# Designed miniproteins, single chains, continued (5): the designs that were tried, part 9

Each design is a single chain, and the fold is of that chain. pLDDT is the mean over its residues in the fold that is shown.

## One batch from the design tools (miniprotein)

Design m16301
Fold by ESMFold2-Fast:
Structure m16301 (fold): chain A 99 residues (1-99)
Amino acid sequence: MSEAERLRRAEELGREINRLTGELSVENARKKGLPEEVIRLLEEALEREASGGALLAAAATAIALQEAGASVERQLEAAEAALHGDGERELAILKELAA
């Protein structure tokens, strides 16, 4: 009798966790002082309902690149690759910065 309500509750919880993960990832990117162009990319992705995991990955990658001294253009390329799950492109950018 409570199975349908339990499933609905689990789905609602999952959606809320996903949304808050995305919002916290964008806020962390702002606190870390990422370029306005990168913040805008992340905000637009959040508005388009990108997954919280994708936003977390994109923000974390851009922060790592910023700390490594990467250009704004490289930060944008890596964040876009992470948002789209393009691991090969993201890896190629990271390898160039590590060399």
Scores: mean pLDDT 84

Design m16302
Fold by ESMFold2-Fast:
Structure m16302 (fold): chain A 73 residues (1-73)
Amino acid sequence: GASLEELLKLIGEILRLIGEILDLERKLKELKADPSASQEDIEELEKKLEELKKELEKKKEELKKIEEEEKKL
């Protein structure tokens, strides 16, 4: 089974990704509210946000697998 250290490290990675996603969502909201903002900048942030959300989903799946293995004593 995964160690407590491995679990805490994974949780730390998940929290970091959530923080990055929230920061990027805030920037994207501000950019979309600016009528002078370039469509290219908006699209770049949307693509980066999608990539970060996919990475977060993958890390959440890893956490679920650890939780399921810990239940199988």
Scores: mean pLDDT 81

Design m16303
Fold by ESMFold2-Fast:
Parts: sequence; C-alpha cells; structure tokens
Structure m16303 (fold): chain A 91 residues (1-91)
Amino acid sequence: DVKKEIEQLLKEIESLSGEEKEQKALEAISLIVQAVEDGKLSEEEALKYLDKIEKIVPSLKEIINRAKRRIRMLTSDLEEQQKIALESLNS
C-alpha cells in the first residue's frame, strides 16, 4: 500500500536530521511522483504529501515545486499542461 509507505517515510523524515532527513525526503518525493504516474495516488493526495515534506524540509522547496509541476502535468490535458508550465511560479 503506497499510502502507508509514504506515511511511514513522513514519520521517519520528522525523526531524522541533516543528510539522512534530506535523503528520506527525496525518497518520499520520488515515490509520490511514481505513485501518481501509476494511478495509485490522486493529484490532491500527492500535493498534500508534498506540502508536508516542504514544511519539514524547506531546503527541498525547489525540488518539491518541480515535483508538483510534474504531478499537475500528469493529471491534466495538453492545453492545461502548457498553461501550468507558462504560468507556474516557484513559490
């Protein structure tokens, strides 16, 4: 169950520090993106998990923003994907 695996990684990230915390966060981000590609996780669920990781590991904000754009592109049609790419801000 991918959701249980993500939740477990989130708990581990909160308990870790330094390099290991960032490594686990990157693992969680990759798993979330892959789960959306595989149709196992919705855009809404994925974005909520990514928001949690950003709060815990702010240093990964740029990587998380790229993952969010990727997820939106995966769940939208070509016109919406193009609009997202042009109008997206690194917030």
Scores: mean pLDDT 79

Design m16304
Fold by ESMFold2-Fast:
Structure m16304 (fold): chain A 48 residues (1-48)
Amino acid sequence: MEEDEKFAEEVRKLLDEIERLRQKATSPEDIKKIGELNKKLRELAEKR
C-alpha cells in the first residue's frame, strides 16, 4: 500500500529537516521549529 511508503518518506523528511535546523540553530525560531518537528514525528509514530 502506498500509504506505508508515504509514511516512511514523511518520517525521513522530518528527520532530515530537524538535522538541518540543528546544524543552523542560530535563532529561537529555529529551536522552536525543531520542537514542532519532533512533535510531528512523535504523532506519526503514535498513529502508526
Scores: mean pLDDT 74

Design m16305
Fold by ESMFold2-Fast:
Structure m16305 (fold): chain A 78 residues (1-78)
Amino acid sequence: SQLSDDATVQDLLDHYREMAEALGLPEEAVEGIEAAVDKLLAGGSEEEVRALLKSVPESLRDVIVQEMKDFLARQAAK
């Protein structure tokens, strides 16, 4: 599912949780995604965010980072 322009942090987390379940990712990957969202919102670096996504497949890591950045930019625009 695609996120709307008005998506909340909870909507973002729910989206990634559903994606992780659909792909059969381990709980460690879900925890990493949640920690990465928290780190990004706290002003963490891209390197720190990517480090928390190590349990996520590399092909999805870039997509997740891009979606998180787009989400943060939309929040800053409000």
Scores: mean pLDDT 75

Design m16306
Fold by ESMFold2-Fast:
Formats: sequence, C-alpha cells, structure tokens
Structure m16306 (fold): chain A 94 residues (1-94)
Amino acid sequence: AELKKAFSLFDKDGDGQLSVGELTEVAHVMNKELGTSFDDKELIVLFDKDKNGTVDLEEFVEVVTMIFDKDGNGEIDFPEFVTLIKVASRLKGT
C-alpha cells in the first residue's frame, strides 16, 4: 500500500505510468535527500526495464527495492521506506 501511494505521488498524470520528466524529478530529490549521485540517464535506464519510455508500478517497485534494499533480502527497511516517502513528499519543493 505504501509503495503504491508513493508511486501515485510521483504519477502526476494519474495514468499509472511515470514519464521521463517525473523520473528526472525523482532522481533530483533522491540525490538531495540521500546524498546519492544518480545520473538522470542512468536512473531512467534502471526504471525503464521494458524500453517503452514509461515506468509502471511493477517496474517502480523493482527499482526502489533494488536501490533501497541494501541487505538483499527483497524487503525495504522502515528507515529506507520513510526516506522514499520524504522524497515523494518533497517532489514540488526541492
């Protein structure tokens, strides 16, 4: 439920897909909040698994898990999840 809610916060169009522009905003907010240095092009390639120019919920969950699951257990730790929600919440303000 929480990952779907985070996805909906990034999905400005409400079409169930994230655009390249929305992914660029995600990259910028993640770099600011997490101190990461993701290149926009690199992040888009990671999210756009099927090469269709958009990212659906399943692709979003897979990439978020890959980025935030540092233990490799297939689950997102609570602190990592809180960081994701903060990122989503600051999409307009940073």
Scores: mean pLDDT 63

Design m16307
Fold by ESMFold2-Fast:
Structure m16307 (fold): chain A 80 residues (1-80)
Amino acid sequence: MELTPRQQAIVDAVIRFVKEAFKLAEELGIPEDEALTIASNIIRKYRDELLAAQTQEEIDAVYEKMLEDFKKEMERLKEK
């Protein structure tokens, strides 16, 4: 089962997000299980927007929103 170029671009964006999320969590000293839960919730939140994206530019824009949302959640955890 081979992915279409668009499906592959979406998968690549999710993989990039997860990798960057783990780096940010490690830098902030946030537990991996907590970071995974937040990353999973953000992926679910943006799933429909990612699936609706038709171009690489639209996919990248959603990726940037996801990453910013993750950074805000990580900062919020560190304040408590």
Scores: mean pLDDT 81

Design m16308
Fold by ESMFold2-Fast:
Parts: C-alpha cells; sequence; structure tokens
Structure m16308 (fold): chain A 75 residues (1-75)
C-alpha cells in the first residue's frame, strides 16, 4: 500500500518520497487520520511547516482525540 511504502521511505530519511506516498494514500482513503498525520510529519521534516499544519488539521478533524496531531499543530 502507499501508506506502508511511505513509512519505509520515512524511516530511510527520504521525506519527499515519503510525503508523495502518504499523499497518494490520503488521495485513495481521505478518512485515514493516521495517514494525514504521517503526511504532516514528512512535510514538517522537509521544512514545509504550513503544509504540515494543514495535514495535522485534517488528522484532527477526522480524530479530535488525536493527541500527537494536536500537539504538533500547537507547536
Amino acid sequence: SHYAEGQKLYAQGRYAEAAAQYGAAVGLDPTNAQAWFNLGQALAAMGLDKAAAGAYQKALELDPNYEEAKKNLAA
């Protein structure tokens, strides 16, 4: 799956490629809060802070109790 490939790429420090895979994953399943959160982390690792905030907001809209997304958005 795109989500699993994104996780592998992120673990390798390949953040742009990870973001592309997570982007594909949320395109196919826009209700996956975890994939939106992981997209945000990959974007933040690239220094794309506004784009990362948008992804974290989406994760939090889908799961209002997503503590890690809330914490990252507040920073």
Scores: mean pLDDT 88

Design m16309
Fold by ESMFold2-Fast:
Structure m16309 (fold): chain A 71 residues (1-71)
Amino acid sequence: SLDEQEQRAEEAAVEMLAKYLGISKEEAREILNEIKRLVEEGNLEKAKELNEELLKKMEPYVEKLRAEAEK
C-alpha cells in the first residue's frame, strides 16, 4: 500500500540521518516527527527551514565520503 511505502521511506530517512549526523535512531525519528508535526500544523516555513538545516549538516559527510573514495 501507499502507507507501507511511506513507512519504508521514513525508516530509510531515519537510518540516513542517524548515520550521517552520528545520532541515535530514536533521535533521528524525533527530528523527523518534529518536521512532520510542523507540516501538519501548517507551519511550512519552519518545516522547510529545519529540513534544509538537516541537509546542510549532512552535506559535509557526503563530501568527505566522496573525497575518501577518490584517494
Scores: mean pLDDT 74

Design m16310
Fold by ESMFold2-Fast:
Structure m16310 (fold): chain A 87 residues (1-87)
Amino acid sequence: AAPLSVTLEAPDEVKVGEKIKVTVTASQPADSIEVYVNGELVGRVSGGATSATFEIEAKEEGEYDVVALATSGGNTAVARKKIKVKK
């Protein structure tokens, strides 16, 4: 079987005050899907989901480091994206 993989869909750039929509898709049912922004956990879904969508508020300008983690059967897959937040 193919190894577990994860994809992260998010915008490249948003304005301050906008919501950032992050969609995470796992190649197989995941025991958990988690999203971190600048090292802080912003959302988690458990129980065999293949996808999860999270909304993050762009409160301050800067570069947001988004990390998505999917775990299944002791395997972990990671996807990363940097999002620019401008005024």
Scores: mean pLDDT 85

Design m16311
Fold by ESMFold2-Fast:
Structure m16311 (fold): chain A 72 residues (1-72)
Amino acid sequence: DRLREAAREAARELGISEDTVLTALRLRGSGMSQQEIAEALGISPATVSRAVKLVAERLGISPREAAALAAA
């Protein structure tokens, strides 16, 4: 699964778990703000933004599309 592989690589770069990256993407796809997600997961809003961007770059799609894919 390319999404899980991209999430694992993003998690490694950011020093967080793969599950945290996938949850951040799903919550972002569900319409939650970066700040709300950061508070829920105990990470910074910058880390939420970076997680979404890193996964999107690895998949060759937009950050919005990556979040929507994870939320589906």
Scores: mean pLDDT 84

Design m16312
Fold by ESMFold2-Fast:
Structure m16312 (fold): chain A 57 residues (1-57)
Amino acid sequence: SSMEEEAIRLLEEALRAILRGDFATARELLKQARELAKDNPKLMEAVDNLERLLEEQ
């Protein structure tokens, strides 16, 4: 679905932001991805995993 495709795009952008150390941008992208992925368990797990990575700072 278009919502799932957008959630995947946001997750990819969030991962790129994390890799360059831009944690503020990564958090904002993950918030958006969570809203779009909320009914997809696999995408929600990906969001949760990246959010946990950010918590370790």
Scores: mean pLDDT 84

Design m16313
Fold by ESMFold2-Fast:
Structure m16313 (fold): chain A 64 residues (1-64)
Amino acid sequence: GPILARALYDVSEEELAKNPELLKFKKGDLLEVLEELDDLWWRVRSLKTGKEGIVPKEYIEELK
């Protein structure tokens, strides 16, 4: 089944402006983990918007 995660922090407009590959989300949003790119960065999809992007691993918590 899908690997689900919860956003622990907001992604700010300032962060998105510096790296447009980031997925914009708010704390508490549900995300699907698509790919673990490396130890620092994951590719995720927002379940709210359907949009995909990258996120720092520390910004999300994998759900059991």
Scores: mean pLDDT 83

Design m16314
Fold by ESMFold2-Fast:
Structure m16314 (fold): chain A 82 residues (1-82)
Amino acid sequence: SLDELAEETLRLAEEALRLAREALRRAETREELLEAIAVILRAIGVLIEVELAKEKKDVEGLERALREAREVVERARALLAR
């Protein structure tokens, strides 16, 4: 359902924000800071895309947002593994 897709996407985006904020706190180089900020911005973008897709009742838009959210979470986890 649309609600289930939106809820899963929001959970992943929130997880990515949490992980990326932790990566930002642990960043010791300019490169690490920029990488963490980029992930934070991408996660915020996903949150906005979910709201836009809900407004438009766009299932395909939610599916794209879910795929992006999964990629962003993986990237955030990789930053913490450094």
Scores: mean pLDDT 88

Design m16315
Fold by ESMFold2-Fast:
Structure m16315 (fold): chain A 93 residues (1-93)
Amino acid sequence: EAKELLNKGLELLNEGKYEEAIEYAEKAIELAKGKDEELQARALALLGRAYFLMGKYEKAIEYLEKALELAKKVGDEVLAESIESGIEKIKKS
């Protein structure tokens, strides 16, 4: 269920449907909350990417930093490194 919402959000993001991608990512976060912190981190990262693509850089960084905190908490070093790299690239832009 939460994974399906996250996958649909990613599909919508790739189609340029950023507002719809945000809606699906938010639904995925609600369902994953307290149950799957890794999926919650991935959904927060998707939310950050969507805001970045919409030109909302401040919100993008906010959500990516939340995703990074959670990725580090669950010990997903690969996800954490990917998010850190993304934040640095946005800040240099």
Scores: mean pLDDT 85

Design m16316
Fold by ESMFold2-Fast:
Structure m16316 (fold): chain A 68 residues (1-68)
Amino acid sequence: DKVREAVTKHLKEKYDLSEEEIEEVVEEALRAVEAFERGFRIELSEEQRINLALTIAEIDAKYLVAKK
C-alpha cells in the first residue's frame, strides 16, 4: 500500500512519536481517506490519496506532539 508507506515514512522521519502512535495515526488517516471517497462517491488518484492522508496525519501528529 503506497499510501500507508508514504505516511509511515513521513511520520517516522519528521516526528518523535512512538511506534504505536505512528501506527494509530496512519490507520486513522487511511480510514479517513476511505470514508471521504465513500461519503462523496469520488475516486481519488493515488497522489490525491497520499496528499489527503498526509494532511490528516500531519494534523494528528502535531496535536500529539503539542500536548506538552
Scores: mean pLDDT 81

Design m16317
Fold by ESMFold2-Fast:
Formats: C-alpha cells, sequence, structure tokens
Structure m16317 (fold): chain A 61 residues (1-61)
C-alpha cells in the first residue's frame, strides 16, 4: 500500500467520524513511511479527514 493510499483510506474513515480508522492510518504512516504522528494527522486532515475525528485518533495512540 502506498503512502497516498494510506492517507486516502484514513481520510475517508475520519470523514465518517471513525477515529479508530484515523488512528490506524496515523500508526501506519508513522511505522512504515517515517512520518511523525503529528505530520501523519496533518496530511490526513489535508486529504479531507475530519479534524475532530483525526485528533481523537491521534490522542488514542
Amino acid sequence: MTEEEVIAAAARAAAQGDAAGAASGIYELSKHFGLSKEEAARRIIEAGGDEAAVRRGLEAL
């Protein structure tokens, strides 16, 4: 799975209020693509992820 595919999947989950899906994407981006959790969260938000859901996912990690 590419970095952009992970971001797109996490952004779709976050847009539906799925904080766990956002957290999964943040973790994957950090572990496999070398992004900080904060950088991963920012990129998911920029891709259309709901900020509140992404923030809840980030805080759960």
Scores: mean pLDDT 86

Design m16318
Fold by ESMFold2-Fast:
Structure m16318 (fold): chain A 78 residues (1-78)
Amino acid sequence: MLEELAKILKKDSEEILKKIDELVKKGKLEEAKELAKKALESAKKLLPLAKELGSEEAVKILEEFIKKLEEKLKEIEE
């Protein structure tokens, strides 16, 4: 169960990051920024839950996702 949840989180995070990149390439910077901000908020809310559940894999996925979202937001705001 927990391993399947980690796989879903990884797939969803990759799809969101790809969509942000596509929006940036299309010049839809405000849409990309809003998507990244919403994803960042959701990931930050899920992180303490993943830690509480003891899912180290889910924690790592969420921490990497948060870092990548913060990096993308910085690039968009440039």
Scores: mean pLDDT 81

Design m16319
Fold by ESMFold2-Fast:
Structure m16319 (fold): chain A 106 residues (1-106)
Amino acid sequence: MPDEEEILEAMARISLSVADIANKTAPPTLEDVITLLRLAKLFLEQGRIDSAIELTERAIENAEAANAPQEVIDLIRKAKEYAEAGDIDKAIELLEKAIKLLEEAM
């Protein structure tokens, strides 16, 4: 299992990638959506719920712009709803499922 230091290092690397997505001139890609979802999942695991919800909202917007499958967009929306309801384990499960489907679509 990853230790706390490995999780923090992963969060830092993904946070830099998210900043690059915000500053890029090209339209969002499925890879950008995966990056946002991975960071949202890590923030949920660390108890940073408000930040994770914000990233999930950005992931929905980027997924729609990237023409992601409707099933993936629905999973991300449902994950956001569970996170807002305080069901963090279910939110993480749905984000992992969305990431897997996006990786299979690439």
Scores: mean pLDDT 79

Design m16320
Fold by ESMFold2-Fast:
Structure m16320 (fold): chain A 82 residues (1-82)
Amino acid sequence: GPARERAIAALEKAIPLAKEVNPESYELIQQALDILRSGGDLETALGLLGQAKVLMREAGNEEAVSYLDEALQAVSEILAER
């Protein structure tokens, strides 16, 4: 649905920023993206994205934080519809 597509698009924009700045954040975002694509546990995806957001904030990458906030909100919308 639209919220899932928005979450995936936001994470696809965050991926290259995380990959260059913080490998741990990159792995967390990639795992969350895989969950979103496979229809897995969205609560796990929220936790992974929250951890990635903290790491990207500590790295000073506010652009990546903005994309992660968009993805977190979109995943929360999907959970509210279940």
Scores: mean pLDDT 86

Design m16321
Fold by ESMFold2-Fast:
Structure m16321 (fold): chain A 64 residues (1-64)
Amino acid sequence: MEELEKLAEKVGARPLVIGTLQALVDERGRPLFSEEEIKALQTRVDASLAQNDALFAEDAARKA
């Protein structure tokens, strides 16, 4: 489990580099990075959104 968390954190720490590589494509316009990295990024974004949702729910419960 810790390995997956470290991978997600590592991907999040490289958005600038990945963004630059995404702009760099071959002659056919294909991206040079793997789909696996894109999936890891998506998972991290989803986790961030879930965290925000939980915080809002907690605030609402405490206000009630």
Scores: mean pLDDT 58

Design m16322
Fold by ESMFold2-Fast:
Structure m16322 (fold): chain A 67 residues (1-67)
Amino acid sequence: MLSLEEVEERLKKADEEEIQELAQELLQQMVENSKDPEKREMMIEQVRVLQERMEEKGIKFVVLESE
């Protein structure tokens, strides 16, 4: 499982397409591990950091979000 630091490191080197692939991968892992509250919270935080970094750079993030 990716750490928060690994996600930020990949974001520094990744292009827009790679960033979107990483975001979808993290979201998928969150869904698959949603029954484990500890893993769920870690993955949600990783996705939030990714989305925030993308917005700061002006990159549009396209993933399936539910409220």
Scores: mean pLDDT 66

Design m16323
Fold by ESMFold2-Fast:
Structure m16323 (fold): chain A 56 residues (1-56)
Amino acid sequence: SEEDAKHAAQLTYDNALDAGVSEEAAKAAAKAAYEYVKKGDYDAAGAAAQAAVAAD
């Protein structure tokens, strides 16, 4: 759902910023998580969120 997609995007963004990645990288990861959740691909959304935390 759109609500789930927005929630996933917000969590991805916040986690990426907490991990010390740039705001631009955090926004890109949040957008990817949003788009994957909208498509119903929760595995890809989770991978995007994990990659955001690992990114420098």
Scores: mean pLDDT 74

Design m16324
Fold by ESMFold2-Fast:
Structure m16324 (fold): chain A 69 residues (1-69)
Amino acid sequence: MKFTEAQIAYLLSIGDKDGDGTLSKEELRYAFQKLGINLSDDEVDEIIARGDKDGNGTLDYSELLALLT
C-alpha cells in the first residue's frame, strides 16, 4: 500500500504516545485505524518485520518512509 509523506508524518504524530519518535506494533495499528485502515495483527507484524532495520520492534520516520512510500 502506498502512502504520502504527509500520511507518514500523521501516523507518527497520532501514534507516538511516548514521544520517542518511533511507533510500536500497538501504536502503528492504532494510527492506521485512525486513517481508516483496519490491519490485522499479522499484517502489522509483517509491516514491522519489513521496516524494522534495527531489530527493536519499532518503526521510525525513515523506516516508515522507506517501507510505505
Scores: mean pLDDT 75

Design m16325
Fold by ESMFold2-Fast:
Structure m16325 (fold): chain A 53 residues (1-53)
Amino acid sequence: DRLKDGAIQAFVNSVKLGADPESVAKTVRRALLERGVSQETADQVIKQAESLL
């Protein structure tokens, strides 16, 4: 899923560049919800991205 893969990549890259993980997680969650992704799925995407750090 390109949307989920893109969100994971953006999260990991932002945190590696020194962004605050909590702030990035909020931004990614909001963007996914605005695109019609469920809260549960958005949380799974964030959890997967965090596992890659």
Scores: mean pLDDT 81

Design m16326
Fold by ESMFold2-Fast:
Structure m16326 (fold): chain A 75 residues (1-75)
Amino acid sequence: SEEYFKSLSKEEQIKYLEWQIDVLERTLAYYRKKLAEAEAAGAPESLIQAYRDVIADTEKRIEELKKKLEELKSE
């Protein structure tokens, strides 16, 4: 929650964002593997597109969190 994040010290906020980024990067690696397996197996185009969409959304979330982390570290 936003209230939880705001209750944290700057150091704790940095660690929280770093942890979230790590979790999302592991999620991204998982879905990249699933996409490669689906493509190799000749899965339906709709499933392949669904994996591409979740990968793109996850990459965007990681970039936004990294920007927030950089801004916080520059304060």
Scores: mean pLDDT 89

Design m16327
Fold by ESMFold2-Fast:
Structure m16327 (fold): chain A 74 residues (1-74)
Amino acid sequence: NSQLEELATQLRVVATALRDRGTEAGREAARHLEKAADALLAGDVESAKQHLRKAGEADPRLTGFVEALIAQLD
């Protein structure tokens, strides 16, 4: 539970940074990262993984970050 809460906090920090950069791809990815964070806080790891994949699709610069997090979630 605490691990999922820490990951959710990290996703929200990254989402804020993406919004601050002001690209449309970054804003779309930020929306998916926030949905992933909400899913992690709800304990829905499978939903979180789906939202993480969508974030990487929206902004390919996040692909490595997203793949690492999905691997960490197993």
Scores: mean pLDDT 85

Design m16328
Fold by ESMFold2-Fast:
Structure m16328 (fold): chain A 70 residues (1-70)
Amino acid sequence: MTDEEVLQRVKELIERADQAEKAGNYEEALRLYGEAITELSRITSLPEAERQAMLDELAKRMVELQERLA
């Protein structure tokens, strides 16, 4: 899988997670964000600044969802 294909999959996972969150499926949303982070962490040729920005966004969303589940 190319980095471009991985980035596309990350984007799709984020979109699916957002849809799950809007539907009130917070556990499913957390699972999908977690999958997105796992896929993103496999990219080694992506500029660190871009990868870090995406990880920060995903981490923020996961924290907000974990607070709702607590």
Scores: mean pLDDT 78

Design m16329
Fold by ESMFold2-Fast:
Structure m16329 (fold): chain A 62 residues (1-62)
Amino acid sequence: GLKQMADELEEKAKEYLEKAKELLEISKKTGDKKLELEAQILEGMARLLYGVASYLKKKASQ
């Protein structure tokens, strides 16, 4: 159902945030601006997934 989909999207968002953290640490050590930008994209994707999950949870409760 919608709640299960929301829970699955939240898990994917967590995965993207973990990858973003990894890329930021590498960027810090190497000075690689591309890795910093990739991490920011992953963070943005995670925020989108959390937003969709929140919407689905609200819709499931109606």
Scores: mean pLDDT 86

Design m16330
Fold by ESMFold2-Fast:
Structure m16330 (fold): chain A 64 residues (1-64)
Amino acid sequence: KEKEEFKKAGDYYYQKGLEALRQGNYPLAAEYFQKAADFYEKAGDKEKSEHYRRLAVEAQRRAA
């Protein structure tokens, strides 16, 4: 089922977001965390989707 592939994509973008955050690239981190949240939402994992969405918002705040 597609949910497994969505979770893998979400994990991939979450790791990319962490890498961008570590490099201080807050706009890129926000983009990757938003993609991770979107994929977890498609996978049916609302808790992780909401968590990663919050990380994206926090990264956007730091970019400003």
Scores: mean pLDDT 83

Design m16331
Fold by ESMFold2-Fast:
Structure m16331 (fold): chain A 62 residues (1-62)
Amino acid sequence: LTPEQVERLVAAATDDGLTLEQVKEILGNPELAEELFKRYATDKDGVLTPEEVGRLAAEAAP
């Protein structure tokens, strides 16, 4: 993950979260998007919540 991709995910995250399709579009890499989605989006709704995006950003930051 690049810092720019992380910033895009955080900026795009709303109260409703990010769908897998939105993550694929932001990252431009469907395989990476699916891996991140499965790692962080463990809920039943199939979205990355703002909390999960925050965790992803924290783990990606130095």
Scores: mean pLDDT 74

Design m16332
Fold by ESMFold2-Fast:
Structure m16332 (fold): chain A 55 residues (1-55)
Amino acid sequence: SKIEKLLEEMKKIVDSEKDHEKINKEAKKLIEKYKLKPEDQKKVSDEFITYWTEK
């Protein structure tokens, strides 16, 4: 699904980039690119933050 693909791409950003500002910038651009519903954007963002915070 689009949600799964977006989340995987966002996780790759966290895995490859160490600069928190760049991670946030790239993640926001990916969310905008995927054109998800607001509810789906929130779900992806929440799961992304959890993944990033657990590192």
Scores: mean pLDDT 78

Design m16333
Fold by ESMFold2-Fast:
Structure m16333 (fold): chain A 61 residues (1-61)
Amino acid sequence: MTEEERERLFREVERTLLLMQAYIALKAGDLDTVRRYIEKLRELGFEEEAAWLEEQADAAA
C-alpha cells in the first residue's frame, strides 16, 4: 500500500468507528457525547456524516 492508500483506509476506519460510537450514544440518550463525535467528524472532514448525526441528535432532543 502507498502512504496515501494507508491514510485513506485509516480515515475510513476512523469514520466508521466514530459513527458507531455516536449511534450507540444516540440510542442511549447521551446527546453530549453525540455532539462530541459530530465535532470530531467535522475535524476529520466528514461533513455529510456530521450533518446527518446532528439532524438525528436534534430529532432525539
Scores: mean pLDDT 79

Design m16334
Fold by ESMFold2-Fast:
Structure m16334 (fold): chain A 96 residues (1-96)
Amino acid sequence: SELEKMEREIKIFTKLAELIKEEAKAGTPSLEEAIKKAIEKLDEEDQKYIEELIKEKGLEFLLELIRIAVAAKTLLEAGVPIEEVYEWIKKQLKEM
């Protein structure tokens, strides 16, 4: 379903955000290098998905998806219904 796909994508992008943060804290000097190292720590399927997304849409698009996913996770953890978060995400994607 679209909701299950979105929940899965939120998990992938929020995990990537945490890994980027870890690389930055470890002293990786560039955002591009931190992102590259973070992607390499994902499982093979998620790594291929993110690499293809960067090839098709660019790095800036990936960073915007990460921003949206982190905000979505925050709303879900605050108890906002998934259907309401889904509508919010659709609005964010339309404004990209």
Scores: mean pLDDT 85

Design m16335
Fold by ESMFold2-Fast:
Structure m16335 (fold): chain A 70 residues (1-70)
Amino acid sequence: MEKLLEKAREYLEKAIEAVKKGDLETAKKYLEEAAKLTPSKEVLRENLGELMEELHKAYEEEEKRKAAEA
């Protein structure tokens, strides 16, 4: 479990970096990979909840910016 959480953290960090670069598709891919590594959503929330919230906020802000430019 701990090794899977470490991998999930790496994917969430890569997703946040992708959002900062404006690559929402890559960010979504990394988020999906992180979710697959933890069969329990509660485990992901307890250990990586802050990263998930940060990613969610960054994703929504970037999505709004892209929609405004369309």
Scores: mean pLDDT 74

Design m16336
Fold by ESMFold2-Fast:
Structure m16336 (fold): chain A 60 residues (1-60)
Amino acid sequence: MSLEELIRRLEELGLHDAAAEVRAMVEEAQKYVNAGDIERGRQLLEEATRLAEAAVRAAE
């Protein structure tokens, strides 16, 4: 499941705060990637995905 699909599922489950947190992490990751810090950006995207997956699993 893509990160975008995970965020959509969080919204569908009514987990708006979790969805907002994941989106904020994605935005921060993109800022690091754009600044050339690819490694930090990648780690933050991995953490965002893990958080989103855990939240979806806990709600289902």
Scores: mean pLDDT 83

Design m16337
Fold by ESMFold2-Fast:
Formats: C-alpha cells, sequence, structure tokens
Structure m16337 (fold): chain A 104 residues (1-104)
C-alpha cells in the first residue's frame, strides 16, 4: 500500500481533505504501524463497511495507547481527537495540537 492510496481512501471514505487524510495516516502509522493500516484498507476493498473500519481503527488506537502506558483518561482523549479528525470536525493543525497536549 502506498501513502497516496491510503490518503485517497480516507478522502473518499471519510470525506476528509487531503491535509486531514495525511495527518490521519501519519498518526495511524506512528501508533498502529503500516501493516495494520494495510490490512484495514484491504478489508474495506473486500467489502467491510466504512463505519466498521472506523470503529476498528478507533479501538486499535485505544488499546495500543493503553499498552504503551497511557491512562484510560489519556487514551480516551486521543480517541476523541482522532474521531473528531475522522468526522472532519477539526483541522489537521488542531488535531496535531490536541495530540501534543495529551502526549504529556
Amino acid sequence: MTDEEAIDLFTEVFGLSREQAKALLDFLKEELGEETIRGLVEAYRAGLDPGLVKTILLAEVYFNLLKKGYSKEEAEKFVDALNDLMEGKISAEEFKKRYEEIKK
């Protein structure tokens, strides 16, 4: 999977700008790794519902943050910011700001 393929998918599926889609991809690669993202893109292309793809991404990020030693409250704040980005409610810049504030 290329970064361009993932960005195009996120713009189409979630209605994101290319800048929001790139911020989402960069965050997901950092937290979940490229293999997990590739698997979810392949599952979507095989017919997995976009809402279920989003739910799986949010759950994977949440559990990965807990595994990395973040508190439940911190992990919930990350997932809320990620959900807002995926819903197109916040800019890439606002997401990065929220992410930095939660990171300690």
Scores: mean pLDDT 81

Design m16338
Fold by ESMFold2-Fast:
Formats: structure tokens, C-alpha cells, sequence
Structure m16338 (fold): chain A 96 residues (1-96)
């Protein structure tokens, strides 16, 4: 029914937003010596996979996937502040 699909969509939005927020927090923790670079990279990969899964089911998630992809690129370039900014935007878009 329509209620089941609405719940699945709400759960997907929360999952994507939480993955982006977890990746963002772990990158900040890495910058402050509270997490390893590997932990930050793993959380970012998890956010990317969740965003890909969401986009595969609903093309409305394309802007979210693009922001998470930009965060991944910024992280690989050592630009952690830009990575954080893109993850913040991804979480905002996922919650909208």
C-alpha cells in the first residue's frame, strides 16, 4: 500500500542522512586526532554506497549522490573541509 512505500521512503531518507552525518563526524574526529584516516574513509565509503542504493531506487536522490561523490573526491585530495561541506549538503538534501 501507499503507507508502506511512504515509510520505506522515510527510512531511506533517514538512512542516507545518517550515513552522511556519520561520515562527516568521523572526518572531523580524524582532523582532531580522535579517529583514524581509515575509519573516516570507511564511513565515507558507507555513505557513498547508501547514496548509490537510494539513487538506484529513486532518481530524486541524484543531487545527494553528487554531493557524496564530491565529498569522496575532496577527501582523496586531502581537502577535508570541502568533504565536510559536501556531506553537510548531502544530509540536508536527503532530509528535504
Amino acid sequence: GSMARAQEAADARRGVAEAAEDALKTIKDYQNGKASKTEAANKLVAAQLVAIAAYTLDPAYRPVLEEVSKAGRAFDEGNYEEAIKHLERAAELARA
Scores: mean pLDDT 85

